Designed miniproteins, single chains, continued (2). Designs and how they scored, part 72

Each design is a single chain, and the fold is of that chain. pLDDT is the mean over its residues in the fold that is shown.

## One batch from the design tools (miniprotein)

Design m6488
Fold by ESMFold2-Fast:
Structure m6488 (fold): chain A 96 residues (1-96)
Amino acid sequence: SRIEEIEKEIERLLKELEPLKDLIEEIEEKAIKEAIEIAKEKNLSIKEALKLYIEILKKLIKEELKAGKISEEEAEKLLRLAELSLEGHELLAAQR
């Protein structure tokens, strides 16, 4: 299934990105905090808040790349991980 393909790709990407684990946790924490604040202010749905969270994650990944803290290859893998996470959540929501 597509969900199984997503899970397998996420697992592989997380293994490849293990050296960046602390950085990933930091940017995820920043993104979730910002997304929650904006979602509360604008009274967003859970679906809208999730999309906003992923957009903020992508922005933070690009900022780390511009700062020279990660390589272009690492940035591409992190962006792919964010896209797969969104697709996975949307597929699970559709299987109510």
Scores: mean pLDDT 83

Design m6489
Fold by ESMFold2-Fast:
Structure m6489 (fold): chain A 107 residues (1-107)
Amino acid sequence: SQAVRDFPVALLKAILEPNNREALEQAIRGLAVATGREDEVEKILELTKDLDPQKVALYLAKVLRAYGLLEIAEIAGVTFDESQLTPEEKAKLKEIVKLLGLEKYVK
């Protein structure tokens, strides 16, 4: 799938460019295809509406690095300080990861 091939670049763009919601959406769609969770995309995007797209992208990059996905080697050094998240932001981010089928990699 083109979306799966494009998602690492879309994710990196969402990390590097402030307020790039389109890049975050492309990354989420590509991840959902890769994990077989395409049916959850609309719910995931709804959860991101009140979140900083850069924070979402950084959190996803951290989770994917823990998962050991090779296609995101360029962002392997990315770290995210979860202590900067509000309880509501943290709950929404964990739900997004769960909807993407990556819940076992979230502590």
Scores: mean pLDDT 76

Design m6490
Fold by ESMFold2-Fast:
Structure m6490 (fold): chain A 117 residues (1-117)
Amino acid sequence: MPLVDAVLRAEAADADALAEAAARVVAEAGGTVERVSPTTVRVRLEGVSLEDAERTAAELGRVAEELGAAVELESVSDPAAAPRLVEALGSAITSLGGTAGGGAGGGGAALVKAKEG
């Protein structure tokens, strides 16, 4: 059963209050909270089930909205989990768009292996 690793980035006027609230939420899922700056907190989920990751993301979204914080998905080990985690964050600010690299053209290597033959 594949586990997922995810990194969420949150920005708030009071990162200490956000870090304390986030630590309480992620403790049940076995996550960690890092203070990056006075206004920025990074939350790491390592080796958690997709269901636990979704539940944790939803709870973080609620806490962030209550504290007036913005939360985005910085990275996830399983790209298939990304849409579910973004949706679970709910009314919190969610970002998966990134910047489009390169121009149009070139072969899609993944296209051949995307479906089992």
Scores: mean pLDDT 68

Design m6491
Fold by ESMFold2-Fast:
Structure m6491 (fold): chain A 81 residues (1-81)
Amino acid sequence: SSMVDKMVNALKDAKKSLGSDTLNVGVLVVNFKNIMKKKGMSQSDIDKGVNAVKEASKSLGSDKQVKGDDLVSKTKDILSK
């Protein structure tokens, strides 16, 4: 699988760990970083994934609370460009 697929799967795992459809972006980012580190991803790839999540959140009009499915979808779009 591509690096994008690994990042998207790590983000989906982070979303599932929070157990809610609506997510605090800061808490999601912490869990996402930890999952990517545990999967052995480089710091450069971790930074790329986190920046994509932050860009996705900003695009959705919120840096605090977002729908997890919308955030995952938008992050995948950004990473696939």
Scores: mean pLDDT 82

Design m6492
Fold by ESMFold2-Fast:
Structure m6492 (fold): chain A 73 residues (1-73)
Amino acid sequence: SKADQVAALTKKVDELAKKFQENKDQLSPKELSDIAGQLGQAANQLSEIGGSQADVQRASQAMQEAIDRAGEL
C-alpha cells in the first residue's frame, strides 16, 4: 500500500539522518554525497506518493545538512 511505502521511506530517512548525525566527523565526502543523494531521492518519492509535508521536510533538511557538511571538506 502507499502507507507501507511511506513507512519504509520515513524509516530509511530516519536511519540515514541518524548515520549522518552519529558519524558526520568521520564520513568522507563520497559517503556524505551518497547519503545526501539517498535522502533527496526519498524526499522526492515521499512527495510523489503522498507523504506528509513534515516527512518531506525532514528528508530535505537532512539532505541539506549532508550537502553542507560535504562542502566543508
Scores: mean pLDDT 84

Design m6493
Fold by ESMFold2-Fast:
Structure m6493 (fold): chain A 74 residues (1-74)
Amino acid sequence: SVLDELEALIEETEKRVREAVEAGDEETAQRILDETGARMGAIAKEHNASDEVVDRVMARWLRLATEAARAIAA
């Protein structure tokens, strides 16, 4: 399903962002987040994802971005 595809993309992104943050590479972490956000938008549009699916995956992406920013600032 589109939800499964989007959730798998976020899980892979969480791993990549964590590795970049641990390496102190803020620029790479931000680039990964931006690329994933754009790709998620494209997938949602292609599959005519429901507002519920879009809201759910965007909330998860925003949480990841917030956690990464907080870890970098610490």
Scores: mean pLDDT 82

Design m6494
Fold by ESMFold2-Fast:
Structure m6494 (fold): chain A 92 residues (1-92)
Amino acid sequence: MELSDELVPEEKLEEVAELLEEAARAAEEGDVEEALRKLEEAKELLSTFPPESPLAGVVLISIALAERLLREGRTEEAAELLRKTAERLRSL
């Protein structure tokens, strides 16, 4: 049904990667609230991806794990996970 966005464009992948890097930076600074806000923005953007996209599912799992780590005060582990996820998105 969609003629223009049946495949995930590189621009959307880059935008998600940027949000994940911003969340990682906030986590490194101990700003859990800002990190969670950036992850919420990333989830909202991912909701615009095709529902059959396995990539969106994998990124959402990484975000959920990062949110758990942030709430447990494991901000350095959350930042590491988010940066690695962003790097993988940029290397696709």
Scores: mean pLDDT 79

Design m6495
Fold by ESMFold2-Fast:
Structure m6495 (fold): chain A 74 residues (1-74)
Amino acid sequence: SPFDEVAAEVEGLIEQVRAATSFDELDALQRRGIGLFGRMEEAVTTPEQEARYEALVGRWQDTLSETEARLVAS
């Protein structure tokens, strides 16, 4: 489904954020995230998909915060 496709891309992007080594890379990944999460929100058609969307948004925000803290400490 369109939702499953974009959700898989979002999960891949979260792993890229976790592996980011610079603020420039993190900024580029954040811009990609805005577009992907917008597409995922538009693809939600069921309550189960809505719950998965919210879970991925939370994981994305947590991973961004953790990566930013790691890069600041480096």
Scores: mean pLDDT 89

Design m6496
Fold by ESMFold2-Fast:
Structure m6496 (fold): chain A 80 residues (1-80)
Amino acid sequence: MASDETLLAMAQKLVDNAAAAVAEIDAAIAELETLDLPPELKARIIEALRALKDAIAAGDVAAVAEALRRLGALGQEYAA
């Protein structure tokens, strides 16, 4: 479990490295679209990654932290 302080610190690092972070997220989305995953899971992950990318591009640290929280929750849901 990540605290809000930890998520904000991670969000700031992503914003500070926005070009690299956005490029890595774009690559991850492209790879996910080619994977044979359940359509609902694929759509939810891609939506969360797009939200994260948009927040990073906007420099919105709070929105990046929220997107990271959503991705973490999705990861926990499918780790079982």
Scores: mean pLDDT 79

Design m6497
Fold by ESMFold2-Fast:
Structure m6497 (fold): chain A 66 residues (1-66)
Amino acid sequence: SEEVREVAQRFVIRVSKELDLTPEEQRRLAAEVQRIADEANGDVEKTREMLEELAKRVRELGRVPP
């Protein structure tokens, strides 16, 4: 739980800086990351895998998914 939260928080900070996200986009990214963390149900490895898939999608779309 704690480690999943830390992984999620670091991911949001990293991607927000890499893509120079606006505050609105950062809020949307944080919400999607929280959804992923909840679905992973405390599984740190699954959380990392799902977050890397999200990173690929964000890069491909050039924006945070709706």
Scores: mean pLDDT 78

Design m6498
Fold by ESMFold2-Fast:
Structure m6498 (fold): chain A 83 residues (1-83)
Amino acid sequence: MTTKSVEELKEIIEQLMEEAREAAKLGLLSEEELEEIEKKYKEVLEKIKKSKEEEQKKLLYEFLLWIQEKIAERAREEERRRA
């Protein structure tokens, strides 16, 4: 597997951030949860400025997994409410 560049990881994360904001508009995420997600992303971006390339990729990938999990949890909860 080719390791994605820092730029590519940021682009993927920004797409997920847009998905999280859309989910908040639909009532699938609370404003508090969206604020937590945005705060964590900002913290990751600050850490990246002080980190070597490998550490930058690790931090971005860990955040990517975390935000994907948060979105998946909310989608699962919404499905449970409809079933």
Scores: mean pLDDT 75

Design m6499
Fold by ESMFold2-Fast:
Structure m6499 (fold): chain A 73 residues (1-73)
Amino acid sequence: MGLTEEQVEANVRRVLRAAGMSDREIEAVLESMRNPTTGYGTIARRLGISTRTVSRAIARASRILADNADEVT
């Protein structure tokens, strides 16, 4: 009940963008959320960024989303 997976993704995208994350960083986070078993190197290659950028984006997003949990769910 409540939000669909698409709506949760849209809310995550909105919150992270409002916090100042780039579209590419947001896509790295969403790809990780959609496919938790996908390696950071694979995500980095698909988005044309470094594995370090993916790791940093996920760490930053985790903090932002924790602070804004009510906005996402």
Scores: mean pLDDT 78

Design m6500
Fold by ESMFold2-Fast:
Structure m6500 (fold): chain A 70 residues (1-70)
Amino acid sequence: MKLTEEGVKELAALLRELVEKGIIDGETAERIMVLVLSGASLEEIRELLEKHLDEETAKRILDLIKKHAV
């Protein structure tokens, strides 16, 4: 999957907010960003999110990715 330039910026901003609030650590945020930028499938992204994040946070990130997917 590939994101628009705007989608990459919005994802980076969301991940930074989640790290600042202590919801995820910086390593998890980096893994999510690398996976998305590498063109990973929606299924692989969802699996990573489900392993490291609560359902609400995972859904928020996944919805943002889907909104900006090319």
Scores: mean pLDDT 82

Design m6501
Fold by ESMFold2-Fast:
Structure m6501 (fold): chain A 95 residues (1-95)
Amino acid sequence: HMAEVEQFLQQLREEMRAAGLPEATIDAIIQAIRDRDEAALRALLTGLLLAEGFPADRAEAQARIVAESIVALVEGEPLEEIEARAKARVEEILA
């Protein structure tokens, strides 16, 4: 399991670097994922979305869904369960 998580984190790091994120930001996100610190990951992602011009409520809601999904995935939850949870949260936000 750890080898699969490290492979995922390395791939994610390369994607974030290709997207132009600062190395300090990439390191903070990867560390939050390794620590399973969903709150820290959510805060970092919220900051990135706010910097891109998203409204605060939308930025926080989207960051929460993404952070929960990433942590659940690296903890070994089935993808179908993660997708169902994310869909339910999106439907709740849109209602």
Scores: mean pLDDT 79

Design m6502
Fold by ESMFold2-Fast:
Structure m6502 (fold): chain A 59 residues (1-59)
Amino acid sequence: GPAREAGERGAEAGRRVAREGATPELAKQSDELGRLGLELGKREGDEVAIRLGRQGANA
């Protein structure tokens, strides 16, 4: 669902930062997607999305 997708994209952005280096755009995308995954995960009751979103937002 949307929450899981946002969480996964946040994690992917974090891996790209590690591989390619931190750019302002990648850092913003990672934070935004992490927060979105958290918000949607709480709304949809997707526990995995909540965890992924928290990790992305905390990166």
Scores: mean pLDDT 78

Design m6503
Fold by ESMFold2-Fast:
Structure m6503 (fold): chain A 58 residues (1-58)
Amino acid sequence: AKEAAERAAEGGRKAGEAGMPAEAAGQLSYWQAKDAGADEEGARRAGEEGFRGGLEGE
């Protein structure tokens, strides 16, 4: 769960850096973490990290 959430956050951050909109990157991280078995809290944190990655870019 913890590792799954962190990997989902990293995936969303990379997608954001590659040009995916922040909202889409955040939602992608959220759903990937959820699908990988993360709890709602972990999935939400992953979504926030993905969103941040999209905003910060590189």
Scores: mean pLDDT 73

Design m6504
Fold by ESMFold2-Fast:
Structure m6504 (fold): chain A 89 residues (1-89)
Amino acid sequence: LLEEAEALSPEEARAALPAAEAAAASADPARRLQGLIALGAAHYALGDYDAAIAALQEAKALAEAAGTEFGKKLAAELDAFIAAVEEAR
């Protein structure tokens, strides 16, 4: 997650925002989760740290709400990503 965000150029991040925002607004919980992660990564790559943290915190809450082992692991990765963004701001 963080490694993928660090690999994004600012141009790629800007280009990804509309699709990430659309996915984050999806009625499908899986697509919404993916959209929020993409939105957080794009905002991080653009230096918009507060927006990145907000999206990643919402993604973490959805991952935890799933109650699955995958959701628990994803929530831990999102927690690490949030900590890295907070350190950068």
Scores: mean pLDDT 81

Design m6505
Fold by ESMFold2-Fast:
Structure m6505 (fold): chain A 61 residues (1-61)
Amino acid sequence: SLADLTLEDFLRETLKLTDPEELQKVVDAVIETLNLTAPVTPEDTVAYANELIEKGIQSLK
């Protein structure tokens, strides 16, 4: 879908993954980790995950 393509494109640039199989595994892992049952904007999903990680690290200081 359009949403899936956007997420793959973002992960390809961010993680430097060019293998479609590895990209799909990462996409599936992100969706599963966030307990998503319905499609959200892929950019929002990745941005949210990155922000959550950053804030988690910040709170440890």
Scores: mean pLDDT 56

Design m6506
Fold by ESMFold2-Fast:
Structure m6506 (fold): chain A 75 residues (1-75)
Amino acid sequence: MSLEEIIAEVKKEVDEWLKKNPNASKEEMSKAAREIVEKAVKEHKLSEEEKLQLEGAVALYLGQQIDAREAAKKA
């Protein structure tokens, strides 16, 4: 499995968790995303460089989802 495929799979798992937890706090969302990333790192035996790329991609994606939720509350 390529790093791009792993990133896509992790983003999908984060999205599914967020859909099941619509009232989750920013702290709870960050914790869940971190646990999903850590599991993927262990299962796929990612290098330190691949781990950093996965963490960065997931952090960016989570930030976008949090911003979208905050925007929806203010609209």
Scores: mean pLDDT 81

Design m6507
Fold by ESMFold2-Fast:
Structure m6507 (fold): chain A 82 residues (1-82)
Amino acid sequence: SELLEKAKESLEKARELNERANEVRRRAEEEARRVREELSPEEGERESLRIRREGVLEEAELTMQAILHISTALAYLNQAKR
């Protein structure tokens, strides 16, 4: 069924987006730690917070896209029921 194949493709896209979201989160946490060690205490705290906030927003955007793809997959699955 084409609808079942489209549902599978949407779920695969959601999984890839969630993996990217996890990578963005890990990268931001790593960068935030590095910045705290390299800069002065005041500058390190300020930049660390900025990096973590930016990472959370990027993660949220990717997670939102993944949720939309999951919703699309569910719609295809519901349409496949005859």
Scores: mean pLDDT 88

Design m6508
Fold by ESMFold2-Fast:
Structure m6508 (fold): chain A 93 residues (1-93)
Amino acid sequence: DVKKKLAEKIKPGVSLEELVNFAKELGLKPIHVEMLREVVEALAELNGEDVNNLSEKLAETLRKLLLTTPLKKLGLIGAVLVTQRLPEVLERA
C-alpha cells in the first residue's frame, strides 16, 4: 500500500523535497505528487512552519490525512486548507 509507505516516511524533521522524491520513488503519478506538494505547503503556511523541517504536530496531521484520504482527493483537501484556513485553534487551545 503506497499510502502506508508514504505515511511511514513522514516523521519530524522531514522536508517537503524528501517526501516528494519518496512519493516519486513509490510510483505516484505526477498529478498525485503535485497534490501532495500542495497539501504540505498549505499546512505549513497555515501553521507558520518551514516546509524544509516539518514539526512533529504537522507530521502527525499529514500522516492522518494520507491514511484517511484517497490520493485522488488530496487536491481537494489542499484547496479546502488554503481557502477555508484550517483554524488556528488546531495550533492553540
Scores: mean pLDDT 72

Design m6509
Fold by ESMFold2-Fast:
Structure m6509 (fold): chain A 87 residues (1-87)
Amino acid sequence: MAERYKKLAEEFEKKGLKIQAYVYKGNAYRLQGNYEEAADWYEKAADLAEKSGLKEQARVLYQNAADSYRKAGNTEKAEELEKKAKE
């Protein structure tokens, strides 16, 4: 449920685990059908993972962001992030 992911995001943010906190925020918005907001949070998590050297996690998160942007009708952003996920 979306409420569970919101609670988990708050807990992980307090622990300084920002990547996972942003993923939980994305999951909460996705469950509510707010795909553009979900995509934005997944992209932020992916950017932070990439900056932290977590290439595999970043790739997965860019794909999750791309899928969410596509569901939101933002095809341009979806294609941009799909390219990042394949690199």
Scores: mean pLDDT 85

Design m6510
Fold by ESMFold2-Fast:
Structure m6510 (fold): chain A 90 residues (1-90)
Amino acid sequence: AKEEIKLNDEYTLVVTRERVGDEVRVTVELKNSKGEVLAKEVVTVSASDTTPRTVTLKAVDGNKLITVTVTFNPATGEILSYSYEITELP
């Protein structure tokens, strides 16, 4: 399963869930408007594990620091909450 959340006109959060045997792999990606991956984290859990997981992604794009925090259910791929912050670098 694949979920996409448009954070703004420049950035999209993509959560991809794949079952591999008795495990679930959840890939969390921050992409720019061209579809380029700026940051990526992978979480592997048991397919029966419903414990919420939190991932924080950080990416630098020009003079901007993008920080995204997402909490999801790894067994379903459901996004429970997300937040993001864009900070200008000095």
Scores: mean pLDDT 81

Design m6511
Fold by ESMFold2-Fast:
Structure m6511 (fold): chain A 75 residues (1-75)
Amino acid sequence: MTLEELLQKMVEELVKLGVPEDVARRAAGRAIQAFLEGNEEKAIEAVRQTLLDAGYSPELAEKAAEAVRKLLKEY
């Protein structure tokens, strides 16, 4: 799987959870940046924090973080 495919899969999973595409792309981009820096947990936290900063519920932020965690384990 390429980094572009990973980014697209992250955006798709976040949109399926009800996150708008622009916010999903921002969260996914931040996650990829942290992941490339060698910190998987920081990548997952970047997704959670991006959604919380955008005003989404902690429950949605946790579901989004879990979806990204699963994608990173498959990369």
Scores: mean pLDDT 84

Design m6512
Fold by ESMFold2-Fast:
Structure m6512 (fold): chain A 67 residues (1-67)
Amino acid sequence: MELKGEAAKAGEEAERAAVLALNGRLSGETAQKKMEEAAKAAEKAGDKEGAQRMRNGIRQLQELGVV
């Protein structure tokens, strides 16, 4: 499996989880884990900006009280 394909899939799952958590339909902890997985996948694919975006997203969820 291509690392970039794995990163894209993880990113999509993380974004979906974050939206569900913001709407109270998923735990913030689950969303955070998905976003951490996406950050790791992005790092492995060489996407430093994508990884940083995921980490910033986790911080935003914390600031909103979702986690």
Scores: mean pLDDT 78

Design m6513
Fold by ESMFold2-Fast:
Structure m6513 (fold): chain A 116 residues (1-116)
Amino acid sequence: SELDEAIDEAVAALSRLVATMYRLGLEGKTEEEIKKEMQREIDRIVARFAGRNPALAEAVRKAAETLLEQLIPHVKDITEVDLRVERISPDEVRVTVTFTLKNGEKITVELTLRLE
């Protein structure tokens, strides 16, 4: 369905956002530089969905901003990223991002895309 295609694209966009944050951390960018670049990427992703599904666009914005807030303090220490996707209902998708830090600690961020 068009909704299923849009959800798949949204999940792919969030995955690319995570990969970009990891890359910027590896490149030694400052927290401010990473925040600025990530906000531009979030705005670009949200704009893509806003014309197709405004509820999904808002859900993606909230998920991406939560991810950014949780990851930025740790971005330079990330060694591995794992992303899991689960369709909870027709209107709700859970995206779980687990990242491993240099000290072996794992941080898990749960993102919910609600389509209402």
Scores: mean pLDDT 81

Design m6514
Fold by ESMFold2-Fast:
Structure m6514 (fold): chain A 83 residues (1-83)
Amino acid sequence: MSREELIGRVFTLAAQMVQEILEGGDWKSKFDELIRLVLQLSPSEQEHFIRMLQGIADELEEKDPEAAKKLREAVRELEKALK
C-alpha cells in the first residue's frame, strides 16, 4: 500500500467511525481497524490525525455532547495504543 493510499484509508475509516458514533452504531469495529492503520503512519502524521479528531470532538460538543464524549474516548484509546 502506498503512503497516499494508507492516509486515504485512515481518513475514510475515521469518517465511518464518526458516522457510526453519530448514528449510535458499532463504531468499535471501525476503530480497531483504524488503530492498525494509524500505527503505520509517521509520528507527525499520527499527531496531526489525533488533533483532527480532537477538533471534530470540540465541534460536536455543542451540537451532540454524547457523540463528542464517545469520540474523545476513542481519541484517548488511540493515544494509549500509539504511546
Scores: mean pLDDT 81

Design m6515
Fold by ESMFold2-Fast:
Structure m6515 (fold): chain A 91 residues (1-91)
Amino acid sequence: MEKELEELEKELEELKKKLEELIKKLDELGLTPEDAYANLPEEEIEELRKESERLEKEADKIANLDKLEQLKKQIELGKKQIKIAEKLLEK
């Protein structure tokens, strides 16, 4: 179990670094969430909003899980956040 926790913590740290890189790119482009939304079709904006709402619900759920399950869920959320950020960087 300790070995699994260490591996998951390492994976989460790698995902955090990837997210930081994507956030930096958004910041360098001067993109606000509003600016990004203005350049997306309404259908994609709606899908991103639903995904963000789902991520917020999952974050609340994580607070009630044990440490191993919390790490697994945080990794899953991080991957989804990266996907959303990558979509916002596309023109």
Scores: mean pLDDT 69

Design m6516
Fold by ESMFold2-Fast:
Structure m6516 (fold): chain A 55 residues (1-55)
Amino acid sequence: SLFDELLARIKAAKTREELREVGEEVERAYLAGQLSGAQVMELYKAAAEKQEELD
């Protein structure tokens, strides 16, 4: 699913710039009605956790 794809990309991100790019895709998918608000919140939570792991 798109949600699983985006979540995998967040977990695979090696830089904050890559996380930012995925975040932009999450926003576009939400506006296009492809993701629920709950899914967006989960993806942003995963991105925030990943960002804390990056220097």
Scores: mean pLDDT 83

Design m6517
Fold by ESMFold2-Fast:
Structure m6517 (fold): chain A 68 residues (1-68)
Amino acid sequence: SLEERADRIVKAVENTLKKLGLSLTPEEKEELRQRVLDILAEGEASGDKDAATRRLTRLIVETIEKKK
């Protein structure tokens, strides 16, 4: 279930970048997927959904900003 959630988030980021004419390399995609998984697992373990959401939002924004 965490892997499915991570895959959906990564796909959403890829789709957002494609609309901007940008793309993730295979290496960047794998790195993003692992970091998303780590944040989701930490959120599940701690129960702090707000902290997990803030960390995910920051990661997504940083990933997109780095590609422009």
Scores: mean pLDDT 84

Design m6518
Fold by ESMFold2-Fast:
Structure m6518 (fold): chain A 77 residues (1-77)
Amino acid sequence: MEPIPLGEKMLELSEEVRRGFETDGVVAVALAVLNLYPSPKLARMIAERSGAPEEAKEELVKLASSPEAQEYLAQHK
């Protein structure tokens, strides 16, 4: 299934990560892609380049690799 709450949850967490790179257009685009196509590798790359706390970075990666995210990924690509 594709749980609607997953997209909203990803957007919520991305705001904390985004605060570290608000002026970087490339990171903003990567964050948008992550919310549409949750990839653990992409989430890790975005997190590592941001100024967000480590807990927020790990939570973003965990969400992208969760069973819900994997199901969403399978349905959209």
Scores: mean pLDDT 60

Design m6519
Fold by ESMFold2-Fast:
Structure m6519 (fold): chain A 70 residues (1-70)
Amino acid sequence: SQEAALRAALEKARELGLSDEVARAVAQAVLDRGGELTGEEIRELARRLGISEEQAFRLAVAALQGISDA
């Protein structure tokens, strides 16, 4: 669900010291994709949000796992 993806991304963003806005943007990208983001999508997302590719990847994984747990 959208709520599960967002919740997981928010929790991971807080662990990484990132903003709630960043978490929301990554969760929405995962939901719009309907699954795992590609390496190119991770890079573009990181560039747009001003975060590292590693941070974007970790947030995307958290959002996807949140959906899978529902």
Scores: mean pLDDT 83

Design m6520
Fold by ESMFold2-Fast:
Structure m6520 (fold): chain A 78 residues (1-78)
Amino acid sequence: DARRAAEARLGAQGGVGMSQAITDQLIQVASDNQQLIAQAVDLYNQAAAAASAGITGVTTVQAQVDNIYALLQQAQAA
């Protein structure tokens, strides 16, 4: 119970932190890389939907978060 609660809380905290980080990154690169930004936003929405489906989606959410950050870093580098 405590472990599952901690895992759920980490997922929620990761989601909140991810939203803020993604917002900051999108602001920085919005004018230059609209296509990559659109992909990052789409992956973020998919990750949020998976999280809302419950704890069983945590691994999928984490993988999509990694993909979103990779796309945002690629957009910044471009």
Scores: mean pLDDT 54

Design m6521
Fold by ESMFold2-Fast:
Parts: structure tokens; sequence; C-alpha cells
Structure m6521 (fold): chain A 94 residues (1-94)
């Protein structure tokens, strides 16, 4: 199920961001919170088949992951960013 796969990718991206934050010398709980909010919005959009919510939530996750990567340089943040971008592209192309 494509919807289940996209939800799994979003949850994986969030877990990567949380791991990178926990292992960072400068953790930023606000970025993790922004990412969680983005994932929650995108998951709601996927469940309700609402393209605007999917886009809004996924873009919020992308922004949080970008900020985390710029701040920390951690590979986990970069992988989270790549996964979130993939979800946005797959949701937009279907």
Amino acid sequence: DRKEELIKKLEEALKLLEKGNKESENPDEELVKEAQEGVDIAKKGLEEVDPELISEGTKKMIEAAKKAYEKTGREEAKKALELAKEVLELASSG
C-alpha cells in the first residue's frame, strides 16, 4: 500500500532526526517538535487523501530537517531531509 509506505518513510525520517538531535552536541528540541508537527499533518493528509495537507506537512518536515542539517552537519538530518523530499515527490506524482 503506497499510503502505508509514505507514512513509514515519514516516521523513519522523524526517527532519524530525533536520533541526530539526541547525539548532537547542540540538541534543538524545537526543530524536532516542528518535524513531529509536519509528520502529523502529512499523515492526516495521507489518511484523508488531502493533497494540501500532505504538501503542508511534508514541507514543514523538510524545513525542520534542513535547519537541523545546516546546524549540526549530521548524516541523520541529511537522510531525514532526503526521505521527506522523496515523500513530497511521490505524493505529488501519484
Scores: mean pLDDT 82

Design m6522
Fold by ESMFold2-Fast:
Formats: structure tokens, C-alpha cells, sequence
Structure m6522 (fold): chain A 80 residues (1-80)
């Protein structure tokens, strides 16, 4: 549906933003602990995005996809 396409675009935009934020933060630190933490959070973000995209392909309810997008938004704020 058009609504699923809109959510798919939102997920892809969040992925691009998260990549930019993580790359910028990683460029600002030489702390191995911080780099590992950023790597773990980036991996979790990618996992959530993959799950949301998979639900869209399966025709899952919009509410379920929106819940994962909200989790992605929370994780992005934690990364910042």
C-alpha cells in the first residue's frame, strides 16, 4: 500500500541518518570502548530496520511497523 511505501521510505531515511551520526561520532573519538559501543548500537539499529522492512514485505499491520520505527528513533537519540 501507499502507507507501507511511506513507512519504508521513513525506515531508509532513519538508516541514512543513523549511519551519518555514527560515522561522525566515530571520527571524533579514539576511545576503543566508545567505538565498540557505537558499533554495537549501529548493529542493533540495522537489525531493527531489517525487521521493520521484513514486516512490510509480509503485509504486517501498520501499527507493528510504526512500533519498530519508534524503537529506531529512541535508539538514534541514545546514539546522539
Amino acid sequence: SMEHQKLRNEILELLREAQRVVEELMARTDDPERLRELGRKAAEFSRLAAEALRKIEAGAPLSEVREIIEEMRRLLEEIR
Scores: mean pLDDT 88

